# Ledger of designs, part 69: designed miniproteins, single chains, continued (2)

Each design is a single chain, and the fold is of that chain. pLDDT is the mean over its residues in the fold that is shown.

## One batch from the design tools (miniprotein)

Design m6388
Fold by ESMFold2-Fast:
Parts: structure tokens; sequence; C-alpha cells
Structure m6388 (fold): chain A 79 residues (1-79)
């Protein structure tokens, strides 16, 4: 499915980002935004991008409000 492909792509991008070095909610939110922007550039749907970004935000301990902002910014920046 598209969602499974988006999750796999996000996992690949995440592996390259050294997320273990991130210490603040803002740094982790920026990483999640970066992943969201890359998924948009790869042509994934807004629904798939939203689901994957929110899921990654939860996994990385990003507050839900910041993860939601990351989704909104990624989807708007693609225009």
Amino acid sequence: SELERAREKAREIRAGLRLDALHTDEERAAAVLHIGLELVKEGFSPEAVREVVLELGRELGVPEELAQEAVERALKAAK
C-alpha cells in the first residue's frame, strides 16, 4: 500500500539523520518536518504524509502539536 511504502521511505531517511543526537523537542520536530518534506517531494499523498509524520513524531517523543505543525508546513511548502 502507499502508506506502507511511505513508512519504509521514512525509515530509510530516518536512518541517515542520526536522530540519537537530537536533544530538544524543536530539533526532533525539525527532523520530522524534513522527513515530511521528502515524502511530499517523492509524490506521496497528503493522507500518507500526515499519517507517517504523526507516527514518527510519536516514536521520537515530539509533542503532538509540533508534529501536527510539521505536517501542515510540509504540505504547504510543496506548493
Scores: mean pLDDT 82

Design m6389
Fold by ESMFold2-Fast:
Structure m6389 (fold): chain A 70 residues (1-70)
Amino acid sequence: ELKEKADRIIENLKKMVEKAKQYPPELREKMLENIKLAIDAAYQWAEKNLSPELAEEVKKKLDEIRKELE
């Protein structure tokens, strides 16, 4: 269940990025900042709730999503 929850978090973040791209530049920038906060929250959740090995894999996926925003 924790693995499935992690996968859902990753999928939701990817969908948020896709949705943000549909907005005007000014509003998109604000949405991307909110997504960055959501990534930080997901990172903390993984650190606290997952095994070290699974947390590392989830963090790598989160890092790739964050790089897409920068």
Scores: mean pLDDT 82

Design m6390
Fold by ESMFold2-Fast:
Structure m6390 (fold): chain A 65 residues (1-65)
Amino acid sequence: MKKVALVVSGDRELGIETGRKLIEEEGFDAGTVGTGLTKEQAEEAAKLAEKEGGADVEVVYVDAP
């Protein structure tokens, strides 16, 4: 299965950078950024993507300073 990162960040640029590093360094196949998502919304989105797309989705939270 494809390994996908759903990066949740208050800062879109930081989220994009984190997703890129996860693909390059941690062996993720793809990444997407969710700005302003709650933990519950992010976890639901990941579960739906796994069910519909057959991907293994990991939610990664990034705390912006």
Scores: mean pLDDT 76

Design m6391
Fold by ESMFold2-Fast:
Structure m6391 (fold): chain A 85 residues (1-85)
Amino acid sequence: DKAQIIDKLDNLLKTTKDALLSGDINGAILNIEELIDLLKKHGLIDKETADNILNELKNAILSGNYDNAIKKLDLLVESVKDVLS
């Protein structure tokens, strides 16, 4: 169900942002990995795009650039919602 995928994406996005705000870097990375895996599982993103986005998000988080990570994650979730609509 597309609505269930959207709900799960919104929950993972919120949990990732909450983890970053609390300094839970490992929790944020795990939630991002779960989000990317969800997109791959449902054929919403190819492997190359998934690997590139995951690397960009991990690098931004590990370098402390949380604003950039959040921006990239928001754009990813928005683009997927457009495809699911």
Scores: mean pLDDT 84

Design m6392
Fold by ESMFold2-Fast:
Order: sequence, then structure tokens, then C-alpha cells
Structure m6392 (fold): chain A 66 residues (1-66)
Amino acid sequence: ASAALEQGQKATQGLLAYVQARRDAEAGKATEEVILEALKLAEYLEPSQRKEAIDAAKRILAEVKK
């Protein structure tokens, strides 16, 4: 019971972190650290959303490293 609730909370945090990272990137405020932290939480998302988050994070990281 508690484990299932915790998993749901982590999935929600992962989605919110991904959305926030996208907003920060659009505003020119994204840092490599923020994107990597969001990516760590992405593992708790649904497989399809996790793939999108990883692909987007890789693109943003490539841009930030310029």
C-alpha cells in the first residue's frame, strides 16, 4: 500500500520536474544540473513519457553544452 502510493508520488514528481525543465529551457534558464535532476525522476514516469523526457533532455543538454 505505502510502496504503491510512494511510486505514484515519484511518477508525479518526475512529470512535474520534466515540465519545469522544459519551461526553464524555453526561458533560457536551463542548467545541466536541473535537466539531469529532472531526468533522474523520469524513471518513475510511464514508459512512453519517460522516452519523451529522455529524448528531450538529451537535446537540451546538447544545446547547454555549446
Scores: mean pLDDT 65

Design m6393
Fold by ESMFold2-Fast:
Structure m6393 (fold): chain A 76 residues (1-76)
Amino acid sequence: SVLQQLQQQVDQALQQTHQKRDQLSTRQYIQILVTLMVSRSEIWVLENVDLPTSVKNQMIQQIKDDLSWVNQVLDS
């Protein structure tokens, strides 16, 4: 499922963040962790709460955008 793939991407990004801790400023590290925690919470909401399709699509896009930002920082 899309949500399972997003969950795996969040878990992978979290692992990479810990591996690259020495390459990140403390501010970058905290911002990434907060972003990933928010994404994890949004995935939980999408799995457990009955929402209109338009809202679900917006939340999925937000998670994808947040993961894209995290990966951009980690690849820098």
Scores: mean pLDDT 90

Design m6394
Fold by ESMFold2-Fast:
Structure m6394 (fold): chain A 94 residues (1-94)
Amino acid sequence: SKEEFIEELVERFIRRFLEVEASLSDLSEQLGAFVQLLAEAIKELEKKFGKDNELLIEFLERIKKAVAERLPNELLRERAVALLDSEIKALKED
C-alpha cells in the first residue's frame, strides 16, 4: 500500500500539473505552480508516512521520471527536472 500510495500521488500530481501548465503561458508562472504543487504533494506524503528522506527521494525520482516522459513543453521539462535534481541532491547530502 505504501508503493501504491506513492504511485497514486505521482499520477495525481502530474495530471494536475499538466492541467495547470496548459492554462498558463508564462514559464515563471508554470515553474511557480510546479513548485507549489510539489510542496503540497510532499506535505501529503509526510502526513501519511512521517518524515522519511529515503521515501521522499523515491517520490521525487518518480516525479522526475513522469515529468521527463509526459511534460510536452521541452524548456519547462528541462527546468522542472533541474529543480528536482537539485532537491534530490540536497536530500542525499543531508
Scores: mean pLDDT 87

Design m6395
Fold by ESMFold2-Fast:
Structure m6395 (fold): chain A 57 residues (1-57)
Amino acid sequence: ASDAERAALQARAGALVRAHGDNKEVWKQVREVAAHLQDPAKVAEAAAALERAEALV
């Protein structure tokens, strides 16, 4: 995936933490997003983790 796609996922994750940082499940899923984004091959997994986190709120 492109650097723009990774930046978009990071921005969305950051926005979610700013709005819902006290929600332990949101924080847990955002940590999964960050872990997957360390590997360029796992961008789809990062996106899936972010979608799960967004579904919690």
Scores: mean pLDDT 77

Design m6396
Fold by ESMFold2-Fast:
Structure m6396 (fold): chain A 76 residues (1-76)
Amino acid sequence: MMALLRVRAPAEARELVVELLRKSPGVVSVDSVVADGVAYTVARFESVESAEKAKKELLEELKSRGIEAEVEVVEL
């Protein structure tokens, strides 16, 4: 089944989050907006498995850079 990955990160991390998600296997689309210093990114994935893998890779990369983010996978 298709899935969404929702990311909330600091605005300065927006470009990094978008680029990492665009390179993720199984990504269909990536959209992001910035409001009040927060970047809200939503990526659509072909499967829950690909979204969960992208979540893991994204959190590892952000943690290595000291960036805190909230990341949620929503099954469609």
Scores: mean pLDDT 86

Design m6397
Fold by ESMFold2-Fast:
Structure m6397 (fold): chain A 89 residues (1-89)
Amino acid sequence: SKVDEALRELARRISELLVKSPDKKITRDEFLEAVREVAEKYGIELPNVEEIIREADKDGDGYLTPSEAFEALNRIGEELKKLEEEKKK
C-alpha cells in the first residue's frame, strides 16, 4: 500500500540520518522534517506525529536514539494504517 511504501522510505531516511550522526542520535526536529517530507511525497495526511515523537523521546533530551526513533516509526505506522482502514468504509 501507499502507507507501507511511505513507512519504508521514512525508515530508510531515519536510518541514514542516524548513520551520518556522530552521536548516533537525531533531533526530534530532524525526525519530524523527515516525516513531513515523506508525507508530502506520498500525499499522506499525518496524525499527531509531534505527540508521538515527544512520547518516544524517553530520555527527554530532545534527541532520539535508534530504538526511540524506530519506536516512533512503529507508532506512526500504526496510526496511519488505522486512518487508512477508516477511509476504506
Scores: mean pLDDT 79

Design m6398
Fold by ESMFold2-Fast:
Structure m6398 (fold): chain A 81 residues (1-81)
Amino acid sequence: VTLSDLEVKVLGVLLAEGPMTVDEIAERLGVSRETVQKVLDRLEAAGLVKRTGSGDDARYEPVPGKVGPALQAAVERRAAE
């Protein structure tokens, strides 16, 4: 799975801060709620984050065993560019 720069940043924030809402991530990164939601939808589909709860109270957290390899692959891809 190819991770964008924003997807890497979202994963990094979740690893540092723990479970966060879409709005909390958007505020932390200075990006729109809509942009964060699209990133989280892609990361959840890839199995890199899990969603708990529903609606605006939904929180996202990283899947530790999967996030490390995905971040390493993203860094290696950028280095090979």
Scores: mean pLDDT 72

Design m6399
Fold by ESMFold2-Fast:
Structure m6399 (fold): chain A 62 residues (1-62)
Amino acid sequence: SMAEMEARAEEQAARAVEVYRADPALARSLMKHYLGLDPRTEEELREAVFRAVLEKLLAEAE
């Protein structure tokens, strides 16, 4: 369901935020390498990961 996909995306975003809090430089490097994005804040990183994971799950649900 959409709610389950959103929950999974939120879980992945939360884990990315944990990485960012522990090592912001590493988190930004991973975002640039895998998503081509350079988030400036924790909130930007959280939103970027949420969107990327949700888009992937929606594509796989076809």
Scores: mean pLDDT 82

Design m6400
Fold by ESMFold2-Fast:
Structure m6400 (fold): chain A 79 residues (1-79)
Amino acid sequence: MSEEELEIEIKASMTIMAASVAKLMGDELADEIIEVAAKAAEAKNEEAVDYAMKAAKALLAGDRKAAEEYLKKAKEALE
């Protein structure tokens, strides 16, 4: 595993944990953020992981609109 690949996996894991906390608090968008973060880690796509992390952070902050916008960017980065 390269240092860059390890950093991507760490960011994705942190994103999944943050989104999992949001899911436990009742946010339905969390499932999609978890799915996208997992796909981004599998693809080793740093840009997609960074956007997914921003989406999870926005969701935990209660900014659903920002979370949806970052999630869209994460999905676009995976293509």
Scores: mean pLDDT 81

Design m6401
Fold by ESMFold2-Fast:
Structure m6401 (fold): chain A 83 residues (1-83)
Amino acid sequence: VVEEAEAFVRENLHLVTDVDAVRREVERLSGFKPGQEPLLLAIGKELHARHPRSPVGLVYALAVLRKQLGEEYVERLLEEAAR
């Protein structure tokens, strides 16, 4: 799950045009129950397939990464998106 979420985020980081909006949505979603990581990643991938130019799917994968690897890891990814 983590490796798959990392790959998905890395491939689609260019979709993060509003870092602050994405950060807020990731924080909102980060209250999910432990063990729901595969479900959130599946939802994120499905949303991305339907809305490939939107960061909406990416938010779900970032929420998984925040839960598994920590807030600072996700902040580094968002800083990379901002340059």
Scores: mean pLDDT 79

Design m6402
Fold by ESMFold2-Fast:
Structure m6402 (fold): chain A 65 residues (1-65)
Amino acid sequence: MEEGLDRAIEILLSLLSPERREELEKRWSEAKTVEEKLSVLQQGVLTLSDEQRQKFAEAMEQDIG
């Protein structure tokens, strides 16, 4: 799951605006545990539009599924 988390954040960051990306990257760099990293990912996903969430889900299936 550790490799999955690193890939998930990379995909998520690619879908965000530069402003939101910088904010989430900072939170990710401060996350030290798997639980903290999962929390950052969940918060990031919640800020996505329906179209961005669909793209994230598709990318996760292809790269992590």
Scores: mean pLDDT 76

Design m6403
Fold by ESMFold2-Fast:
Structure m6403 (fold): chain A 108 residues (1-108)
Amino acid sequence: MAEERAEVERLRRQTENIRAAGEGIVAVAEELIRQGRYEEAAAVAEEGKRYILAQTEALEKEAKEAAERSSPEAAKEAEEVAEEARRVTEESLRRLEEVRRRAEELAA
């Protein structure tokens, strides 16, 4: 129980790190837009999308492996964390795509 709970808590922290990374990348791209650096803003947003996807794929793999090693209850918690990570990823990707699109439009 204690070890399984610690692993689920670690995965939850990783999910929050993905959210924070997405927010940070959006903030950097928005600042580049404010400075008129539209091409760089679009590049940062596009790179950010790839980074967020890679982090989510790694987390989903770890959550699946954790679920396979855990009690049914801890496995369910790991699956719930993976579902939350997918939602966080979808939101981050949407926000990054909106910023990328705006940067490209402003550069035109």
Scores: mean pLDDT 84

Design m6404
Fold by ESMFold2-Fast:
Structure m6404 (fold): chain A 111 residues (1-111)
Amino acid sequence: SGVITESGGGTFAEGSTLTLTATGSSDTVGAGKVAWIREGPGGRVEGLIDAGSTPGKGVPARYQGSVSGNTATLTLTDLRVEDTGVYYALAYSSAAKGPVMGQGAEVTVLA
């Protein structure tokens, strides 16, 4: 089963640092090509990271992605209210022969 398990969501203060993790198998997250997307409060979907560490076009430098072993990490520094949303990790599964997505990590940033 191509399951990605996300953690690190919650309620955060402005200016703090957020670390989200996504853990999968060697054929999903361990392949190193994990994307991160955010669904904002208005249902707008925005790409944040692709290929594990490459920022999306126009994404601020405070958004950083990495992959180590079977764990992908998304780090956001200097959190802002606009960072509020549900964050999803996505990877390809060779076993499932298609994309797999984590359950989503809910993030709320308060002023």
Scores: mean pLDDT 83

Design m6405
Fold by ESMFold2-Fast:
Structure m6405 (fold): chain A 94 residues (1-94)
Amino acid sequence: VRNALEEILKLLKEIKKLAEEEGDEETSLIAESMIKGLETILATENISDDAIKDVLKGLITGLQEIIERSKNEEVRELARKALEIAQETLKKLE
């Protein structure tokens, strides 16, 4: 699970960078919020599976929002990749 969350974090940082370069403040803000949440989880010892599931559900929602709202195909592709990782990780915890 940790490796999957770290990969999602990397993808979110790329999404934020591209959104900032294009002046997409809303996508940048959504990505920044998810980055901060993930960094907090990754720094936390002994987090429960239920808490990880809740974070993954939040990531899925935020990534779907980025895919729907972003005009940048590269941002949408990165968000789709992160969404796939989040969905597969959540499925393994069910």
Scores: mean pLDDT 83

Design m6406
Fold by ESMFold2-Fast:
Structure m6406 (fold): chain A 85 residues (1-85)
Amino acid sequence: NMLEELQKQLGQIDLLKKELEKALKEGDKEKAKELIEKLRQALEDLKALLESEYAKKLPPEAVELIKKRMKEIEETIKEAEEKLK
């Protein structure tokens, strides 16, 4: 189930975002930097998915969801990096 696999990936990203929020709140800069790098990797994985043959098999709504989530991840990374300056 292609949608189920996508939902699992998005769920893992949501967990990383929550862990990043906690690390920033606790002042754990090293943990926050590690989580930012994991989010960057997740962003690259979603980008690769959209550029793959697999994306041609996804419904248009799923492609739009991936693009929306990628923008949210980019904003989350930018905000976190600003807090770490």
Scores: mean pLDDT 83

Design m6407
Fold by ESMFold2-Fast:
Structure m6407 (fold): chain A 76 residues (1-76)
Amino acid sequence: SKIEELEKEIEELRKRVEEAFADPSLSPVQRAALSLILAGAEFELELAKKTGNEKHLKDAEGDIEALRAKLKEVEA
């Protein structure tokens, strides 16, 4: 299902965030940004699971793409 696909994507991105956090050169503002975007994606997916509302699935997808972009930026 779409929900299962997004859960797997969030799990993969969570691991990448944890790897980024292991880098002592990662700034506090970068850490805060990654944490906030990840939390947003997880929150929207949880709302989608509870409500069945398609809007929350789309919002979770948007947050996932934002997190990928931010990870690419900090990993560069």
Scores: mean pLDDT 86

Design m6408
Fold by ESMFold2-Fast:
Structure m6408 (fold): chain A 60 residues (1-60)
Amino acid sequence: LEKLKKLSNGEASDEEIEELSKETGIPKEVLEKANKSEPLSAETGEKIQEAIIAYLDKLE
């Protein structure tokens, strides 16, 4: 769960991103781009974060 917060802040490590990818089902490459702030479309980045948050909400 802390890994999701780090990703949202752009501080997640590669290992944390890999674990998030396994837990959320989102491709690691997409999470890496979002975390690195590469020129990924704002729509894609925001949707990824929303999907992660929605997944987290289900875990409670």
Scores: mean pLDDT 66

Design m6409
Fold by ESMFold2-Fast:
Structure m6409 (fold): chain A 62 residues (1-62)
Amino acid sequence: SRDELLAALRAHAERYGGDHPELVAEFEAAIARAEAEKTDEALEEALAEFYRLSEAVMKSRL
């Protein structure tokens, strides 16, 4: 469900907050917006920030 997806995204932000604080801040803001607005557009923005953070984490571990 949408709420389960948003909870999973928030857990991901908590896991990587110490390594990429600026990217996590943008990701947390996008999650909060998606939770408040409940629109597909806000959810797409949260997913875009998820991919941005995930790419940075992967590159840092190579």
Scores: mean pLDDT 78

Design m6410
Fold by ESMFold2-Fast:
Structure m6410 (fold): chain A 67 residues (1-67)
Amino acid sequence: AEELVERYKKAAEDMFKLAQNEQELLIFKKLLERDVERAVAEGRITPEQKEEILKYIDELFEKKKKE
């Protein structure tokens, strides 16, 4: 469902705001990616929704890394 995609995107935003350096950003990125992979494996989201979430996480990571 779209609501779950929004929740993952918000979780990424919230976690990245807590990161104090690039190493913490990378750790949070890896944790989010792992949870998204598990969500697909469990059938909670579709492969297309996984791609959308992972792309958003990548874009946020690059944006935060440059700030």
Scores: mean pLDDT 81

Design m6411
Fold by ESMFold2-Fast:
Structure m6411 (fold): chain A 89 residues (1-89)
Amino acid sequence: SEQEELLAQAQAQFDQYAAQIQQRLAAGDRQGALQLFNDAISWLEEVAKQLDFESQQRLVVWATRLASIVSEVLEPPDPEVLAAAEAAE
């Protein structure tokens, strides 16, 4: 079906976003990882508008997985700790 094909394409794009976010986190680029996470969530919201309710539940799972990957960035540390970390790079 058209829904199945769209979900398959979306899964491939999701996998690319997840890999890029993980790569940025591994490199210590927390700001870049957060920006890419926000871009991925905006993309998922646009894809959701084209899907039925049942298919939208798959996107919720993907959004939750992305949030889990960037959880450390979603809770930014104290400004003093962040400044010390950036000075150490």
Scores: mean pLDDT 75

Design m6412
Fold by ESMFold2-Fast:
Structure m6412 (fold): chain A 85 residues (1-85)
Amino acid sequence: TMERLRELEERFKEAFENKDLEEVYEVISEAHGIPKSVLRKMAEGKISAEELKELLRKRGGEVSVEAAQTAIKDAQEIKKMIEKI
């Protein structure tokens, strides 16, 4: 588990440095168990905090609306940082 986490962190860093937004979504998806399609919707502002909470609940996860709002903001900021020239 710790070794897998380190591998994911190294992949995230490389993808971020290479401005590979699709690979960043893949690594986050693998690390957190959130589908890439949901991560894209989060980053694009196409999903509400309430909808995200419900989707995670269906997968056996539990998050507050406030935590879901923070996750959406974080996804949007990551996208903005990678898309900067």
Scores: mean pLDDT 77

Design m6413
Fold by ESMFold2-Fast:
Structure m6413 (fold): chain A 72 residues (1-72)
Amino acid sequence: SGTRRRIDQKITQVSDDELLVTSRVETDDGERTRVQEITQTMTRDGKTLSSQTRLLAEGPARDLEDKLNVTE
């Protein structure tokens, strides 16, 4: 314990039946911050079709916390 996690989600409609859900997950252990992107494809009635996780950024916690919404 001691790890902080923040999640920010963006939903984009791709078609009448499909949504693209992008989630950014920031993990902070006090010395480092890591930002991951989870991309999910969902049906319009809420079923997940696929998911993928990707590392977007990492670095000192004090720098990345101000840049949670900025990807590199």
Scores: mean pLDDT 71

Design m6414
Fold by ESMFold2-Fast:
Structure m6414 (fold): chain A 94 residues (1-94)
Amino acid sequence: SESGERARQGMLRLGEAALSSSPEDAARMARALAEMVKLQAATYASDPETARLVIEALREMARRMGTLGPHGPEAVAALEDAARALEAAVEAAA
């Protein structure tokens, strides 16, 4: 959907900005993105295609951020937590 693709593109842009920053800033941005997704989970979950694309983008960012050294585990945990929250919202909406 248009909303799904727009959300995916927004996530990827934020991920690229984070990955272009210091590892500490990247982890901070990942946590901020994760919190934003959790706050908007019901909105994303209202369209299963949008939710799927957002979950895929979050997990793609988590895989890439795993290379941030000491800050990697924190960034990965935050993004995976957001993906699980969105999965739960989709199940609740079904």
Scores: mean pLDDT 79

Design m6415
Fold by ESMFold2-Fast:
Structure m6415 (fold): chain A 96 residues (1-96)
Amino acid sequence: MVQQLIDNFRNAHNSLKKALDEKDWDLANTSVNIMIDIGRQIIELARQGQVSQDDLDYVIGLLDDSITDLKNSGDFSSSQRIDDIRRQIQQVRQRM
């Protein structure tokens, strides 16, 4: 269950990178929304103690990369939305 969410999150992150490289703004917006939806599921599972520290650190790394890529593309709105998820995951990680 958790591994499938992490895999789907990585796939959404990879889709976002591809979309930004290709300037496919529709795919970029779709990928951001998928990352937010999966990120919320990861936060809920992490609050229940069902996600490892290593998996949370990995997801935080992908979120940091996406925030940087979105800011570099000028999409500050999407970068803020991803940063909100990143902050919630970081808060759970700090309590472990």
Scores: mean pLDDT 88

Design m6416
Fold by ESMFold2-Fast:
Structure m6416 (fold): chain A 73 residues (1-73)
Amino acid sequence: SPREEIVRILRKTAREAQEHLAAGDYERALAVVDKGRKEIDELIAKHPEITPEEREAIRAAVDQLRAWVEAQA
């Protein structure tokens, strides 16, 4: 389902960002988050059955991850 795919992308994005941060590669960590956000936004755009509340929660989770990565730099 698109909801399961979004959760999969979020988890993969968070893991890969953490791995790049552990390696000291802050630019790569941010690039991974930005790529994950784009993939999630494309899925949301293609799946109007995803509710506005779900869209807000998903985008908030991505924004929080990006802010956390930025704070590590």
Scores: mean pLDDT 86

Design m6417
Fold by ESMFold2-Fast:
Structure m6417 (fold): chain A 87 residues (1-87)
Amino acid sequence: EEPSPELVEAILEFLEENKDAPESRVKELAERLRERLEEVEPRVAELPAEYFEELVRFAYTLLKAGVPNEVVAYILARDIEGQLRLL
C-alpha cells in the first residue's frame, strides 16, 4: 500500500531542513520529527518516542549510503503507516 503523500512530504521537508544535522542530535531530531508528523497524522502521537529515535538513526544510515531524500522519506512514511496499523 502506498503511503500518504502528506506524510511523505512532511518527512521530505524535515530531511531537507536538517540535512547537515549531526547524529549527536538524534534525540532532538526524533522529537522534532514526531511533532512535525503529528500535524499531518495525529495518530503519530500514539507511537513511542524511542520508535522515532530508531527511525532517525535508520534515516542517517540510508542517507550515508547515498539514498536520496525523496526515497528515504518514502521508506520512513511506509514504516510509520505500518506501525500505525498495529495500534
Scores: mean pLDDT 85

Design m6418
Fold by ESMFold2-Fast:
Structure m6418 (fold): chain A 71 residues (1-71)
Amino acid sequence: MTPQEAKDAALEVARELAKQGRATPYHALNAANAAFNAGDYELARKLRDAADLGWKTGDRKLTSEAILEAL
């Protein structure tokens, strides 16, 4: 699996959970790490910000909306 393939897989998981309002800060952070490893530092930063928002609020719906906004 290339870093790009790992990024695409992690983003698909995060997007599908976010569409359902079920994404957690963990899902945003995992997608951010995959984006960073693939060299997409801007997307990684946006997804890390979404994870931080989710951690601060404890709200899966807000976390999910932030992930979709980042994507």
Scores: mean pLDDT 86

Design m6419
Fold by ESMFold2-Fast:
Structure m6419 (fold): chain A 92 residues (1-92)
Amino acid sequence: SMAEELEKEAEEELRRAEELLAQAQQAFQQGNLERAKELLRQAKEEAERAIELGLKLMEVDPSKILRAIGLILRGIGLIIEAELNLKKIESQ
């Protein structure tokens, strides 16, 4: 169904964002600040897309509202983490 596809896509975008955050931390630890910033920006973009997919999930299947809220909140958390890490790098 459309709802199942949206949920799957949102979960894949969240996993992608988490992987990019982990890669950004590795780049930061290696002293590659430019690479870390690029990865953090990409992580934010993937997390933002997951939020959009979660919002769409609520529109197409209101019975999945709790699942959609969970995806949205997880996406927001990843955006906050990415932005805090970007500010830490920019402040050095």
Scores: mean pLDDT 90

Design m6420
Fold by ESMFold2-Fast:
Formats: structure tokens, C-alpha cells, sequence
Structure m6420 (fold): chain A 87 residues (1-87)
């Protein structure tokens, strides 16, 4: 538990994000996934779903390994989202 919290804090500090911001991104991603799905934007909906799932896994991680894996999933989903939103 303590090692997971330390690793979580370090990752967030290195990326320039705090837990409140991350929880905000989670809520927005869940909302945007539902909206995109209703609009028939299946690829966009899938990316927002993956982003929200990665954030949930990161916040609820029970090991440093799971925490790092969730953060990598978050970064990949975020990069994919940035690409879709730019196009």
C-alpha cells in the first residue's frame, strides 16, 4: 500500500498532474464516451472508454506493477485521443 502511494505520487508529480485533475479527466472521459457513442463516433467513444478505464485502474492499483501498467495505458489512450481530436 505505502509503496503504491509513493509510486502514484511520483508518477503524478513527474507528469505535472494531481489526483483532483485526474479524477476530473475520468469524469469528463466517461461523459464524452457516452456522447461519442450516441453520435455514432465509435472510435472516439472507444478511446474515451480506454482512457477512463486506465485512470480507474491507476487510482485503484494494488501494486506498483499494476500502477505503472495503468499509467502506460493512460498515456497511450491520451495520445490516441489527441490524434483523433486534432483530425
Amino acid sequence: MKEVEEAKKKIMEEEGIDEARLQGVLRVSQYMAEKAEKEGKDELAEVFKRLSEAIQKFLNADSVEDLKKAWEEYKKAREELQKLMKE
Scores: mean pLDDT 82

Design m6421
Fold by ESMFold2-Fast:
Structure m6421 (fold): chain A 85 residues (1-85)
Amino acid sequence: AEEHLKELKELAKKLTGEERKIAEEMIETAEELLKEEDILRTIGLALRLIGLALELERISEDPELAEQIREAALAVVRAVLAERK
């Protein structure tokens, strides 16, 4: 989970303007997701993170970078959900 968050932060550094703002909101949401203990709130944060990733892809000038960011965000979601055995 922490490793995937670091990857997301590194990928976000390659973005500028509006894309960077969305990526920063994704990082904030992922950090909240890692700290969340309530399962319903965890689901809500995961859906928000996925929604932000899709919005980034919609406006992206670099679709390959946006896809890498989405994969990093999904990896955070998968890791958090796996910890809720």
Scores: mean pLDDT 81

Design m6422
Fold by ESMFold2-Fast:
Structure m6422 (fold): chain A 73 residues (1-73)
Amino acid sequence: MEKAIEKAREAARLVVEGAPTEKLSELFKKMSDEERDIAALAAQTARGLMETHPELSPEEVIEAAVKEAKEAL
C-alpha cells in the first residue's frame, strides 16, 4: 500500500511539473499493475485539479490527488 501511494505521488508530481507523457510512461513501466492503476488515477486527478482549481499550489494538487487515489484503494 505505502509503495503504491508513493508511486501515485510521483505520477501526480510529474503531471504538475508539466513533464512529457514519455516520462510518465517510463514510470508506469516500472510499476506493478496495482501500482500503475493507483498512479494513473492520481495523475488524472492532478490534471483535473490543475484545470478546475488553478489557485491550488503544486503541493496541494499532489496531496489532493494522492488522497483520492488512496480512497480508491
Scores: mean pLDDT 79

Design m6423
Fold by ESMFold2-Fast:
Structure m6423 (fold): chain A 55 residues (1-55)
Amino acid sequence: DKAIEEALAYFERTRPHIVESFKKSIDFIKEKVPSETEAIINATLQVLERMERER
């Protein structure tokens, strides 16, 4: 959760429109399948890596 919160805060400052979609997805998954949190963190890191490559 902390890692996701930090990633979202960073993106919120740089790419707010993407953060809104991520917050909705993460909130939904945390409520419905908390055991999937690890998978969500991994997926978030992959998205961050791809976006950084576009810099």
Scores: mean pLDDT 65

